Designed miniproteins, single chains, continued (2). Designs and how they scored, part 28

Each design is a single chain, and the fold is of that chain. pLDDT is the mean over its residues in the fold that is shown.

## One batch from the design tools (miniprotein)

Design m4945
Fold by ESMFold2-Fast:
Structure m4945 (fold): chain A 83 residues (1-83)
Amino acid sequence: MTELEDDEELIEKGKKLIEEALKVEGVSDEPLKNMSEEDRKKMYQQVALVVEEGEKLVNTPEEELTEDEKAAAEKYKELKKKL
């Protein structure tokens, strides 16, 4: 059985991250409200996964990263600068 518990944690984490980012930038949450519940849930999970994976890559020594993982870490740093 696919574990619903992990999905709930990721959704709550992603939702909190997006809500905090929107408040800091003073941006409307209207686009999120106009999304379907399913699309919002997927977006929250993806945001949480990207942040979690990005933090792992950033905290991993450069010597242990593949070229693809190094590119992913760089992309995450760019996303973090935009937030």
Scores: mean pLDDT 69

Design m4946
Fold by ESMFold2-Fast:
Structure m4946 (fold): chain A 77 residues (1-77)
Amino acid sequence: MEEIVAEVNKLSQDPRLLPVAKEAIERILSLPEEIREDIKEVAYKTFLEKAKDPSATPEQIREAVFEAIDRKLKELE
């Protein structure tokens, strides 16, 4: 639990985005350890890039992050 909180705080301090950051980190931690770092890199990059857009909603950021995770998972099989 403490590890999730630390990772969430590194990714975002915006209260509107904290639930999305938490869901993404929990999703990554549910994956096999062997692919976790590759998925984490893609998810964090997508989250940070989308969070820079002032017109992006938390829902749009969530969708983009989870789509990036799913795409990377398909590449790794």
Scores: mean pLDDT 76

Design m4947
Fold by ESMFold2-Fast:
Structure m4947 (fold): chain A 73 residues (1-73)
Amino acid sequence: MREAAEAIQAAHRADGNEVSLEEAEMKVLIIRAMKYTPAERQLEVARELAALYRARDLEGIRRLEEEARREAE
């Protein structure tokens, strides 16, 4: 998780864009949550993730990713 977020932050920095570690971690978690989410729930989950991202609620995004991962079993 942290290594992936740091890699995304480093890539953005190389392109001259500033991204915080927290923003990078939220992006990684959102991508993972969507990967684990079945097609019929993707719109609903995407709306929840968008609201949490705007609120900068890292814990909420992490919880949604964890729930999606568990349901993918």
Scores: mean pLDDT 74

Design m4948
Fold by ESMFold2-Fast:
Structure m4948 (fold): chain A 81 residues (1-81)
Amino acid sequence: KYEELIKKINEIKERLKALGLTDEQVDEVLRASAIFALKELGIDVPEEALKRAEEIYKSLTPEQQELFDEARKIIIELLTG
C-alpha cells in the first residue's frame, strides 16, 4: 500500500518533468498539492502558503493540473491511511 503510493508520486514527478517542468518546479507543485490536501483535511495552513499554492495551480496547463489533482489525492491517502 505505502510503496504503491510512493511509486505513484514518483510517476507524477516524471510526468511533470516530461511536460517541461524543472526539478525545482516539480517540488513546488508537489508542495502546493500537499497544502491543498492539508486544507481539505481541515488542518490549519498558513494563509500565505495557501495563496502561493493557488497561484501555482492557476499557472499550470490542464495536463499539469490533472497531475496536481492526482498528487493531492495520493497525499490525502498517505495522511489518512
Scores: mean pLDDT 84

Design m4949
Fold by ESMFold2-Fast:
Structure m4949 (fold): chain A 95 residues (1-95)
Amino acid sequence: MRVAVLGAGRIGIETALELLEAGHEVVLVLDASEEAVEKAKEILKDHDVEVRTVNSLEEAIKLIKEAKPDLVLSISESAAKRIEEETGIPTEVIS
């Protein structure tokens, strides 16, 4: 399936790598931290994954809608609820 991950820290990146190993497409990884995004880009450089910095949840939602994932995984429960409500895409929390 096509998956987007909101959170480019350790948990988000570990989850993205597990999804890729399981044969899923990780189409998008988003974080508000430029440092987290730079590290994620280096870790995921051999994979076809778009990694981007976002300045707001609104920007993240726009990018998620454009990428059209089957599932969104979020490190934030509040962000997950809003993403699912605004996109209609199933969204789950990762910890």
Scores: mean pLDDT 87

Design m4950
Fold by ESMFold2-Fast:
Structure m4950 (fold): chain A 80 residues (1-80)
Amino acid sequence: SPLLDEIVAEGEKRLKEVVEEAYKQNKSLDEIREAIREEMAKFVEEVRKKYPDLSFEEIQELVDRLMEIGEKLLEEYEKK
């Protein structure tokens, strides 16, 4: 879905901004993990409100794709 791909790209950008800011502030791994979780939950809630016609399957795919992105960003933070 072109719409879903655009939404995922927006979510990825927001998660990257959270991780980059935390890295600059020398936050702990637990603090960045919590920040990622909070930003993901907030973003998914905003998406559900903005796009109420998205199917359950599309929302599930969004969550799965954002979780994978969050895990990759967290791994990059741990390695730096």
Scores: mean pLDDT 84

Design m4951
Fold by ESMFold2-Fast:
Structure m4951 (fold): chain A 71 residues (1-71)
Amino acid sequence: SSASHTVEEKAEQVERQVAELRARLPDMTDPEEREAAEELIRIWEELRDNPEEMLRAIEEWQRRRYAEVLA
């Protein structure tokens, strides 16, 4: 089940997700999806030295993005 991992394990999972998004970016034609992906990648790149802060920032990004898409 989810959410039982250490901060380091969660950070590694995010790194893999970012790599997948980077690979998919050239094929993204939807500017909103592309912008969201680029923002996530930027957050990871800027904050990866502080994994706890990075995970908090990504959770905030997911919350905002989810609200925008759902609204």
Scores: mean pLDDT 74

Design m4952
Fold by ESMFold2-Fast:
Structure m4952 (fold): chain A 88 residues (1-88)
Amino acid sequence: SPAEQVERLLEQMEELLEQMRSLLPAVAAGDQEARRQFEGLARQFDELDRQLVDLISKHPDLPQELRDRFAELRGEYSRLQAEFDEFV
């Protein structure tokens, strides 16, 4: 179902954010490989974000809780990107 697809995407986005957060200490220390890995995870998050926006636009009957969860993850992503930008 569309709701099951959205839930799967949200779970993948959560995992990406956890991986990005775990890389920040290495990025802050000047690790170039950690920086590249963070950027790669950010690109993956952006792709999942695009897919999720498409699903939500096509399925206006999706539960509000899923939309709220998506907004929360977007907020965390913005905060992680801001932290990353402090070290670049």
Scores: mean pLDDT 89

Design m4953
Fold by ESMFold2-Fast:
Structure m4953 (fold): chain A 67 residues (1-67)
Amino acid sequence: SAEEAAERVTRAALRALIEEGNTTPAEILARARRGEEVTDEEIEELARLTGLSREEVRAALEYLRSL
């Protein structure tokens, strides 16, 4: 579901930040939550990070934006 995908993306972004000092996934999520545009390249990066499809990542970001 979009909610489950959103949880996975959020968890992966937190791990990247805490374990690797990689702020990029967390910044993408913050921008998505503010209703800002996310590029196809950023969606691809989140898909690679999580193992989700691009469609699942888009659904996750839309869910986060709806909160």
Scores: mean pLDDT 85

Design m4954
Fold by ESMFold2-Fast:
Structure m4954 (fold): chain A 70 residues (1-70)
Amino acid sequence: MRVAQNILAGSQRLLAEGRYEDALSAAKIALALFKELGDEEGVKQALEQIGRIYRAQGKLELAEEYFKKA
């Protein structure tokens, strides 16, 4: 759980730095870990983070899809 939360926090920092590919990779790793743990709130947070990254990249349709999954 804490490892997945730390990776998600890393994704948020990478997004703030404009490192979109690294931020997306970290968010997807956190998503996979939260799913393995059965952490529904963590899954939601990771999906929202993926949406925020796609929105920052101008990929608005992908961002909306991930926000709806969260």
Scores: mean pLDDT 86

Design m4955
Fold by ESMFold2-Fast:
Structure m4955 (fold): chain A 78 residues (1-78)
Amino acid sequence: LSEEMKKDIEEAMALIAQAVMDIVQKRYPDNEEIIKLSEEIKKLYEELARAKIEGDKKKVEELLKQIRKKQEELDKLM
């Protein structure tokens, strides 16, 4: 794949993740903890997309660990 195609795929993946978090927020509009965690997860996915574009494998691994931790916290609240 070309670098341009890789970037487009990574941006598409980030947008899908953001859309899923937006759906979660709409389903739980009165739960401040769920809203806060969803916003934090969205930001982490934006940073993940940037790290992948930059080719920073170490940062990608660190961000994936943070996303998993926040996702586990979110799952406990749902």
Scores: mean pLDDT 75

Design m4956
Fold by ESMFold2-Fast:
Structure m4956 (fold): chain A 81 residues (1-81)
Amino acid sequence: ARIGKEPVKLFVTSKEDALAELDYRKELLEKAAKAKIPVAFSALYTENNELILEELYTDGSEESVKEALEKLEKAKEELKK
């Protein structure tokens, strides 16, 4: 798992892989939020070095979790068209 490690860049080669990664991050964030565990996610990029999602950090607070979930959902909607 990349949670709790120093942030690194993650590259995805397809829109389908990008959507799968965002869904995975959302599930991990929801699980960590229930446990009140801080999490960090690396920035996500396309194969063409275009940013899909910036680095996300939570401190276990309701505010940070809500903001991170909103950013994940927005990135997912932008990928869907």
Scores: mean pLDDT 76

Design m4957
Fold by ESMFold2-Fast:
Structure m4957 (fold): chain A 108 residues (1-108)
Amino acid sequence: MEKVKELVEEAKRELKEAEESARAAEETAEYLAENRDKLSPFEQGLLIGDVESGIREAEEKAKRALELAEEALALDPSTKPLYEEIKKKVEEIKERVEKVRKKVEEVL
């Protein structure tokens, strides 16, 4: 039971960090799109790099959150509602980062 609680808490932390990384990437991509004409090519490159880094971190942390939730579910079936919630949020993060990628492609 203590191991299940630790897995649940770690899954929630990883998910929160994934959502924060996705949000940072979204905000940077929006800033880049809105201010492209005011930014040098060098500044644009740095912001694109920040967006790509944020996308990678969001995807890696979301994957980790789901893996931890699956481990918790295997040990304790009563965690199924948490697993379903994390799975749903992971799909939402995936859709969000795909939109961010497309927005950056339009700037390039």
Scores: mean pLDDT 88

Design m4958
Fold by ESMFold2-Fast:
Structure m4958 (fold): chain A 67 residues (1-67)
Amino acid sequence: ELERVIEEVLKSMPEEHQKLYEEYLKNKDYKSASTVIEGAQLGYSIEQIKEYIKAKKTPEEIAEEHR
């Protein structure tokens, strides 16, 4: 089940990545929380993950700005 897989991934992640995941969940930003898990599995640093999250929002923000 998906929940079990997520728990195993969280236990294998550094504490810094776990805290970042919790912060996004606290803000109900599930998209960013999911990106933290993906980035941790791929070996990305916290800074790289934050930049990746920022990039993923760009198309939507551009569309909103031009409305």
Scores: mean pLDDT 67

Design m4959
Fold by ESMFold2-Fast:
Structure m4959 (fold): chain A 63 residues (1-63)
Amino acid sequence: MVEEIKKLAESKGKTIEDEAAELLVEASKGDRKKLETMLNVLIELSGEKITKELAEQVLSLDE
């Protein structure tokens, strides 16, 4: 899943940290639709790079 998340981010012109991708997998429980929705939120809130800190803030607050 981490590799797929990286490819999805790259398709949108973004890079993503491995730790941020791992948080996405954990938060989505492996659900690809949830993962895609969460990734899109991170893409909108990020600059050129989706960081672990951004993922923690977004995904922790959604809990």
Scores: mean pLDDT 76

Design m4960
Fold by ESMFold2-Fast:
Structure m4960 (fold): chain A 99 residues (1-99)
Amino acid sequence: SLKKFWIESTVKNEEAKEKLLSVADEIPEDLLLTYGAVLALAEAFDAEGARKTAELFPYRNEKMEKLIEELVEAVKKKNVKEAQLIATELLLEALENLK
């Protein structure tokens, strides 16, 4: 599907890519769009933009709040691969919290 193609072409962190490909067809399009926006802001080294966009993930809990702080720090350090892995963990947590 287009989701798998997009993940394969966009996600540079191999661990993040493997985790996403395993659940790609289960990810709602709105969550994938939010995720893609976070990745784009991380690649632009926009820590504030990455934070604000990550705060759009639904069903936020304390684990996700901690992951958002770790994401912001990775973006500030220009560690795009680490930021992608953290953003992937945020997406997967939001997906698990869906009813």
Scores: mean pLDDT 88

Design m4961
Fold by ESMFold2-Fast:
Structure m4961 (fold): chain A 131 residues (1-131)
Amino acid sequence: MLDELLEKAKRVLIVTDDPAAILPYVQKALELGKEVLLVMVVSKENLPALREFLNTADLSGVELVIVGEDLSVEEAILFTNSRGRAYRKKAEEVLPPLIERFKPDLIIAHGSEELKKLVEELAKKYGIPFV
């Protein structure tokens, strides 16, 4: 099911609050020549794991967005200068304009049940396949 949806999609939005767990999905989408937008939702609890992931993972070819109210101004600036965009906002405020701009053919969510439910409701609202 996921593999058939990934083969048909051109643009894949991946949303996670568990960056380590999502890496196989990112790698597979890139290997299939997909345009990938990765949105990482950060909290005080996951920020150390996120920093390790960003230092170790090969994210070449990925458009990267970091989202979280728990981001410091300094962390958001450093991230924006090195790897992509950072937003000191809630995921529910950032995801709708990203979906409208990127126009994904597939949305993948991994992590907390709260995040998955939010992303599923957005996928349903925009009529986009969700996994």
Scores: mean pLDDT 82

Design m4962
Fold by ESMFold2-Fast:
Structure m4962 (fold): chain A 87 residues (1-87)
Amino acid sequence: KAEELLKILEEAENLVVEAYVRGVEIPEDVRKEISELLRKAEEYLKKGDLKEAIEYLLKALDLISQTLPEYKERLEKLKKEAEKIEK
């Protein structure tokens, strides 16, 4: 469960890095918000609070999806995987 959530977190971070490497411009305020949400998700995951970790991860994935529409399909897959861990 925690391992699966960590994998989703890593994949979300990798998507943002991939977009940056490809030259996709993300507004600084949005980029900071994504980083903060992912950081909080990781912090709660390390504390063993899976519910809070999933909540912050889903918020980050939603924001990334709105910012990077080209990655919407991959992000929707990650959201579904995160939701399955909550159950």
Scores: mean pLDDT 79

Design m4963
Fold by ESMFold2-Fast:
Structure m4963 (fold): chain A 74 residues (1-74)
Amino acid sequence: MPISQEEADVGMAAILAGLGNLLKKQGKYEEAIKAYEEALALLKASGSTSPEAQALIADVEKKIEEAKKLLEES
């Protein structure tokens, strides 16, 4: 069964969000923000309205705000 483009994009976005989380834990807030923004771009480009995609969008947007605040403080 070939994976759909939407499913592939959501999966890649989840990986990028995970990378952003690791970078944030290392204090690499600029790199974390970039990874989260790439994840968000893929999610929006996928056009997916699945509960999984919606939850990931909300989580990534929140983490971008948190990372930006930490970057301003560092």
Scores: mean pLDDT 80

Design m4964
Fold by ESMFold2-Fast:
Structure m4964 (fold): chain A 91 residues (1-91)
Amino acid sequence: MEEEERRRRLREEAERLRREAEENLRLLEEYNRKSLELDKKAQELLEKGPEYFEEARELLMKSAEYGVLAIHYASLAVSNRREAERLLREI
C-alpha cells in the first residue's frame, strides 16, 4: 500500500533530519567552545602589553569567525528539527 510506504519514507526523512540537527548542535557547541578559548587567550595577551596587540587581534578575529559559525550551525539545527517535526505531523 502506497500509504504505508509514504509513512515509512516520512519517518526515515524525519530521522535523518534529527541526526543532522544533533550533528549541527554538536558543531555549535564545538565552535562556541573554540571561540571562547581564543577570546580568553586574546584577553590574556592584551594584559601582557602592547607588543602582543597584533597577536591578540588575530585571535579575536578568529574567535569572531568561530562565533559566526556557531550561530550558523544553531540556525541549521533549529531548521532541521522544525522540518522533522513537520514531517512527523503528516503521519
Scores: mean pLDDT 87

Design m4965
Fold by ESMFold2-Fast:
Structure m4965 (fold): chain A 100 residues (1-100)
Amino acid sequence: SNLEKAKKLLDELKEKLEKGELTEEEFRQIKNEMLALAEKLSAEDLVELLEYMKEVGEELPEEKAKYMEDLALAIYNYAFQDPEVAKKIVEANKKRMAEE
């Protein structure tokens, strides 16, 4: 449900960007809510969320895609600053390589 909530929030952000209705304060609130949701996600769900953000960003004009890039960078910065999240991402990557 947290992954679904995050994806829904991204869809809402995309619609606001396309309509030109996004305020700086609304973007800040969405970014903070996305980070709060990301803290509750597994390493696997974080990877899925980042791939979904990339897909949504590719459907936006370049100038508007920068907002999705800013959100993705914030999630990566969070993941790199939390040793437990970073460890889980590394372990998931090692498992994938060992199964090849």
Scores: mean pLDDT 75

Design m4966
Fold by ESMFold2-Fast:
Structure m4966 (fold): chain A 70 residues (1-70)
Amino acid sequence: MELSEEQKEEIKKIAEESFKEVLARAPASTSSEDLARETKRRAIEKAVEKGIEEEAARKEVENIVRLLPN
């Protein structure tokens, strides 16, 4: 399914919010891979809740998470 620009912006906000939440709760020893994995999981769940198709949400979240600062 093709994502609209509005859906992409919403997923971006969800991913950024999820990343902040994961960082706030994660121990200092948490790897970047574990932070990324948990962020993707949360962001995909929220995007699906908004009515976005799961596979499309997963692909977009993966693209966004790769661009998040360490």
Scores: mean pLDDT 75

Design m4967
Fold by ESMFold2-Fast:
Structure m4967 (fold): chain A 80 residues (1-80)
Amino acid sequence: SDVLAETLQLLAPDIKDTGAIRKLAQLIVDTAQRLNLPVDQLATRLALESLGVKVDSGIISGKVLAEGLKKAIESGAIKP
């Protein structure tokens, strides 16, 4: 969803690659649909975990999402 991609860009403004943001948005949507979940913090966490990013806290805030995106880029799972 374009709306989800825009929301993720607001939460992670330091990520300059629009393609990476869209790939993450699509992965979150696909993960939510596969697991029959709403597109929410749990779906976002599971999508990040599928990229090799582990979220140790049960709370996914904008800060956690930005850190997860940075780790995914550093690991090469998402290309900026």
Scores: mean pLDDT 68

Design m4968
Fold by ESMFold2-Fast:
Structure m4968 (fold): chain A 88 residues (1-88)
Amino acid sequence: MEKLEEEYEKLRDELIAHVRRLAEQYGLTPEEIDRLVAEVRAQFDRLYELIKEQYEGDEEKALEMLKQGFDSLRAQVEARIRARAAER
């Protein structure tokens, strides 16, 4: 599943970069941003492992599930950034 790993690495980097940019726009501190990035990375890593185990031998379906999970996680993280900004 080399294509799945390549897409995972690409989406992970895109997610982390997006989270950092959005958190900076909402005025989160560098420490809050680093903590959030670490948490998001861990969540996406767990999602990737789960997809690899569930869809072994079906790379096309694994890629679809990874992209769907990425979209869901991105939306959840955006909501969390807004919530943290509002708590200040």
Scores: mean pLDDT 84

Design m4969
Fold by ESMFold2-Fast:
Structure m4969 (fold): chain A 72 residues (1-72)
Amino acid sequence: MKSVLQQVLDRLEEEIRRLRRLPLSPEQQALLEQAEEKLRQAKESTDLDEKTELLTEAAILLNRLHTLLAQQ
């Protein structure tokens, strides 16, 4: 695993842990669960391109969750 990808992965894991402590709506909880699943798949992948795609998808889902939180 490349060190840069590991740093991104660690950062997204920490962000997910922080978000899990917040009172989330069902829609927000679903986005968090989807992001967690993408991150899990990224950890299991041995292909760098697939890891990058999955990490990007997780980041997009977390950005959507943050947008919904900002609307509250």
Scores: mean pLDDT 82

Design m4970
Fold by ESMFold2-Fast:
Structure m4970 (fold): chain A 85 residues (1-85)
Amino acid sequence: SMAREMAELAEREVEELERRLDEAIEAASTMSVEEVRAGVERTVQALLRAAEAARAAGDEEAARRLEEAARRFRELAEEIIERVE
């Protein structure tokens, strides 16, 4: 399903961000904290909306995976923001 494909992509993006955390911190240091927070919130909201759509379609597994990806992404983003402050 599209929801599962989206969950797989989100999971891969989170894994890549975690693997390249130092590079992400360097990139974020060229942005304002407000810009980073706005981008993070937009991505999290998109993943959570995708999770709601997956759950409404009966794909509870994809919904949970998308919610977990959103949570992990937010946690990594908070670490990046902490280091660029």
Scores: mean pLDDT 83

Design m4971
Fold by ESMFold2-Fast:
Structure m4971 (fold): chain A 70 residues (1-70)
Amino acid sequence: SAAEAGRAAHEEMRRHGEVSTALARAAVTGVADSLGSADARARALEILDQGGPERVDAATYAAATDAVGG
């Protein structure tokens, strides 16, 4: 679920200051899908794509979460 992915992402951030891109994508797309917003989903994915193919830093993840956090 989006909540489970979000908790796992937060745990990785706390431990390493980074989260896997796949986990970050799962968290933000789950939230966007719950809101029914294709625009928020697309924007969040664009932000995560700036971070890197394997991991994204806390600032990138926060920006993506803000994009879907309506």
Scores: mean pLDDT 77

Design m4972
Fold by ESMFold2-Fast:
Structure m4972 (fold): chain A 76 residues (1-76)
Amino acid sequence: MSEKEQVVEELKKVYVDLLRRQLDALNVPEDEKEAAIRQLVALIDRAAATMSTEELKELLERAKKFAEEERARLEA
């Protein structure tokens, strides 16, 4: 995989994991969770197509920090 493809896949993992945890906490039905995840993945792919690898790396670092903070908040 290219470096850009690897960063995009990591970005998807971070956001999808965070979204699943938030939707699980809200008791959202599985069908609706899967639909929301598909929309998020498509959105990330569209955004990534217009961004440089460096911009995606910066976004990934910010996403990881945000996910860590939200994880701590949901576990509190």
Scores: mean pLDDT 80

Design m4973
Fold by ESMFold2-Fast:
Structure m4973 (fold): chain A 81 residues (1-81)
Amino acid sequence: MKLKIEIEMEVRTSEDLLKAAEAARGARAVSLKYPHVEMTIKITRLERGDDDPEEWERALRELEEAFRRAEEEAGVKVEYE
């Protein structure tokens, strides 16, 4: 049986980036424990609003590292619109 779990995110704030990083870490953990589950993270919008540029860049680096680990270590699929 093939089970798909899809997480869709719109990212506008540094807080959204950090929540997205948490979601990526969770997806990684699920995929490692349940390799028969296909995990996909979709970023439907990645657009900085009125957030501080330094906080945005810090949070974006955290997200990028979480995505890298999820893709490389657990086979989680990351898609951008």
Scores: mean pLDDT 80

Design m4974
Fold by ESMFold2-Fast:
Structure m4974 (fold): chain A 68 residues (1-68)
Amino acid sequence: MTDDDLLQVGLAILDSREASGGDPSVIEQQRQDLRDRSDTPLYQQSIQQAQVVLASARAGREAAREIG
């Protein structure tokens, strides 16, 4: 996992939030904050937790959808 990987995951989470009806101006500000602060401990902790949850949810959905 690299800084770029963390940024990609963070941006994907924000894309999902925007698609779910999140406020576009707030989401855009958060995206910019992520890009500017990719190397913060809080960013790393939050993204790592979110990545595990998101990856697990995505993998579960794909496995269930493929049904064998």
Scores: mean pLDDT 64

Design m4975
Fold by ESMFold2-Fast:
Formats: C-alpha cells, sequence, structure tokens
Structure m4975 (fold): chain A 63 residues (1-63)
C-alpha cells in the first residue's frame, strides 16, 4: 500500500510526499506556501499521481 506523509507548520507551509510499501519516495514532493491549506498539497499529490484517498494510507503531521 502507498503512503502519503503530509507535513507542515503554521506560517511555514506544507508538503506531501508519496512513499511505497518499503518507505521509498516514488514521486516528487508537492509543496505549498504558508497561506495554502495542507489539504491542498495532499489533493494535488493525489491528482498528479492518479490516486484516490482509498489507494493510500495518510500520515498527517500537520495541525
Amino acid sequence: MLTIVVEGEPGRGSSATLLDENGNQVAPTVERGPFVPSSQALADLLKKNNLTLSDVKIIDKTI
């Protein structure tokens, strides 16, 4: 199963990274600025890789 790690800090922006079952990154990280919700980074990563929420495990480290 693929995993998406969502990271971000208030005022610093967010990122979403796609990992395979072995923890290896399989696509470029999607980064968004501090005024864009972290959910947008996740949504854009899913769209760019033709994935849906049911295809991935999400680890959300944002507030």
Scores: mean pLDDT 80

Design m4976
Fold by ESMFold2-Fast:
Structure m4976 (fold): chain A 76 residues (1-76)
Amino acid sequence: MEKKVEEAGRRVEAAWRQGRLAAARALGKAAEEIGKETGDYQKTGLIASEVLDQSRGASADEVGRLAKEGFREVLK
């Protein structure tokens, strides 16, 4: 579980360097993968949306951190 959250953060960070749309797709994929593990696709989808909203004007490192922190909350 933690490893998937770490990987999600790294993938979203890399995708953000390509643009907001690429990051949105990476967040959606992470939400699906983590949602499959937790059984709560609605919660992971909401977190992905919140991370994308909070990412306005952020650096790639910040977006990756926000994704990691957001998805980690699903595990608690």
Scores: mean pLDDT 80

Design m4977
Fold by ESMFold2-Fast:
Structure m4977 (fold): chain A 87 residues (1-87)
Amino acid sequence: MEKIEETIRKIAEILSKKFGAKLTEEEIEEAINADEATIKKWAELANETKDPKLIIKASVAIAAAMLKKLQEAGIDGIEKLLEGAEE
């Protein structure tokens, strides 16, 4: 919960460096609290516009939703998620 927020802020920082744009704390908080419909809308807009800020926002929101889902299922290991996502 608070741990998810901290992890998502870290993800946002990494993506901001990668794409040369950054989210504000307000935008990060909005992404963490986004529902599935809002996330889908942002993902569609990001794909259509290729706006780096929208790409970061959609990615952060997806990560937050995934972490919440895994926590509900009793899987809390963000390190395991990151290890599984790395090649």
Scores: mean pLDDT 73

Design m4978
Fold by ESMFold2-Fast:
Structure m4978 (fold): chain A 55 residues (1-55)
Amino acid sequence: GVDCTKSPYVLKQFKSDDCEADCISRGGEVKALFDDKKLLFCYNKNTCESYACTV
């Protein structure tokens, strides 16, 4: 797999009515939930991308 410790994470942003489901459907893992699940950080270890999702 890609070694994300050797690659910079690219932060991307998106909006979704269901951030957790959209994160999982993108092949990502939920790493942090904030503001009563209204802000979610999603990390994809296969692409070394990180996403900030807002409802």
Scores: mean pLDDT 70

Design m4979
Fold by ESMFold2-Fast:
Parts: C-alpha cells; sequence; structure tokens
Structure m4979 (fold): chain A 83 residues (1-83)
C-alpha cells in the first residue's frame, strides 16, 4: 500500500531529523548531514516499495524501513564513538 509506505517514510524522516539534531548539538555536523541524506535515500526506496502490488509492498516497506533505521543508528553510534 502507498499509504503504509508513506507512513513508514514519515516515521523514518522524523527519526532521522531527531538524530541529526542530536548530532549537531554534539558538534558532529558532517554525521548529522549523512543521517539526513540516509533518511532521504531510504524515503525514496519506500516510495518505490509503495508502488508495488500489495503482496510485496508491505514486506518491502518493512524491510526498507528497518534497513534505514539500522543505517541511521550506525551513523549515530559512529558519532558517539568519536567523543
Amino acid sequence: SRKYAQEKKEELTQYATQVAQQLRQLGLTDLADQVLQEGKRTGSLLDGAGSLPSVFSYTLSDNTYDYGLRQIDQLYQQGLDQL
């Protein structure tokens, strides 16, 4: 469903924005920018997943969302390891 993929995209964008804000407060501006770029990339993939037939759309949206969260979390952890 396009709606389901859109909801996951909105959740991911909100999370990426919050993580980027925290990284900026820590002075990790380059990592904050990378988090926002990763959110945009995964958001585009979610748009693609939402365009597929429903039997594939839900599974691919979930997998894409989970992948995006892991990438953002890895960037955040990388930032913390630098402090």
Scores: mean pLDDT 86

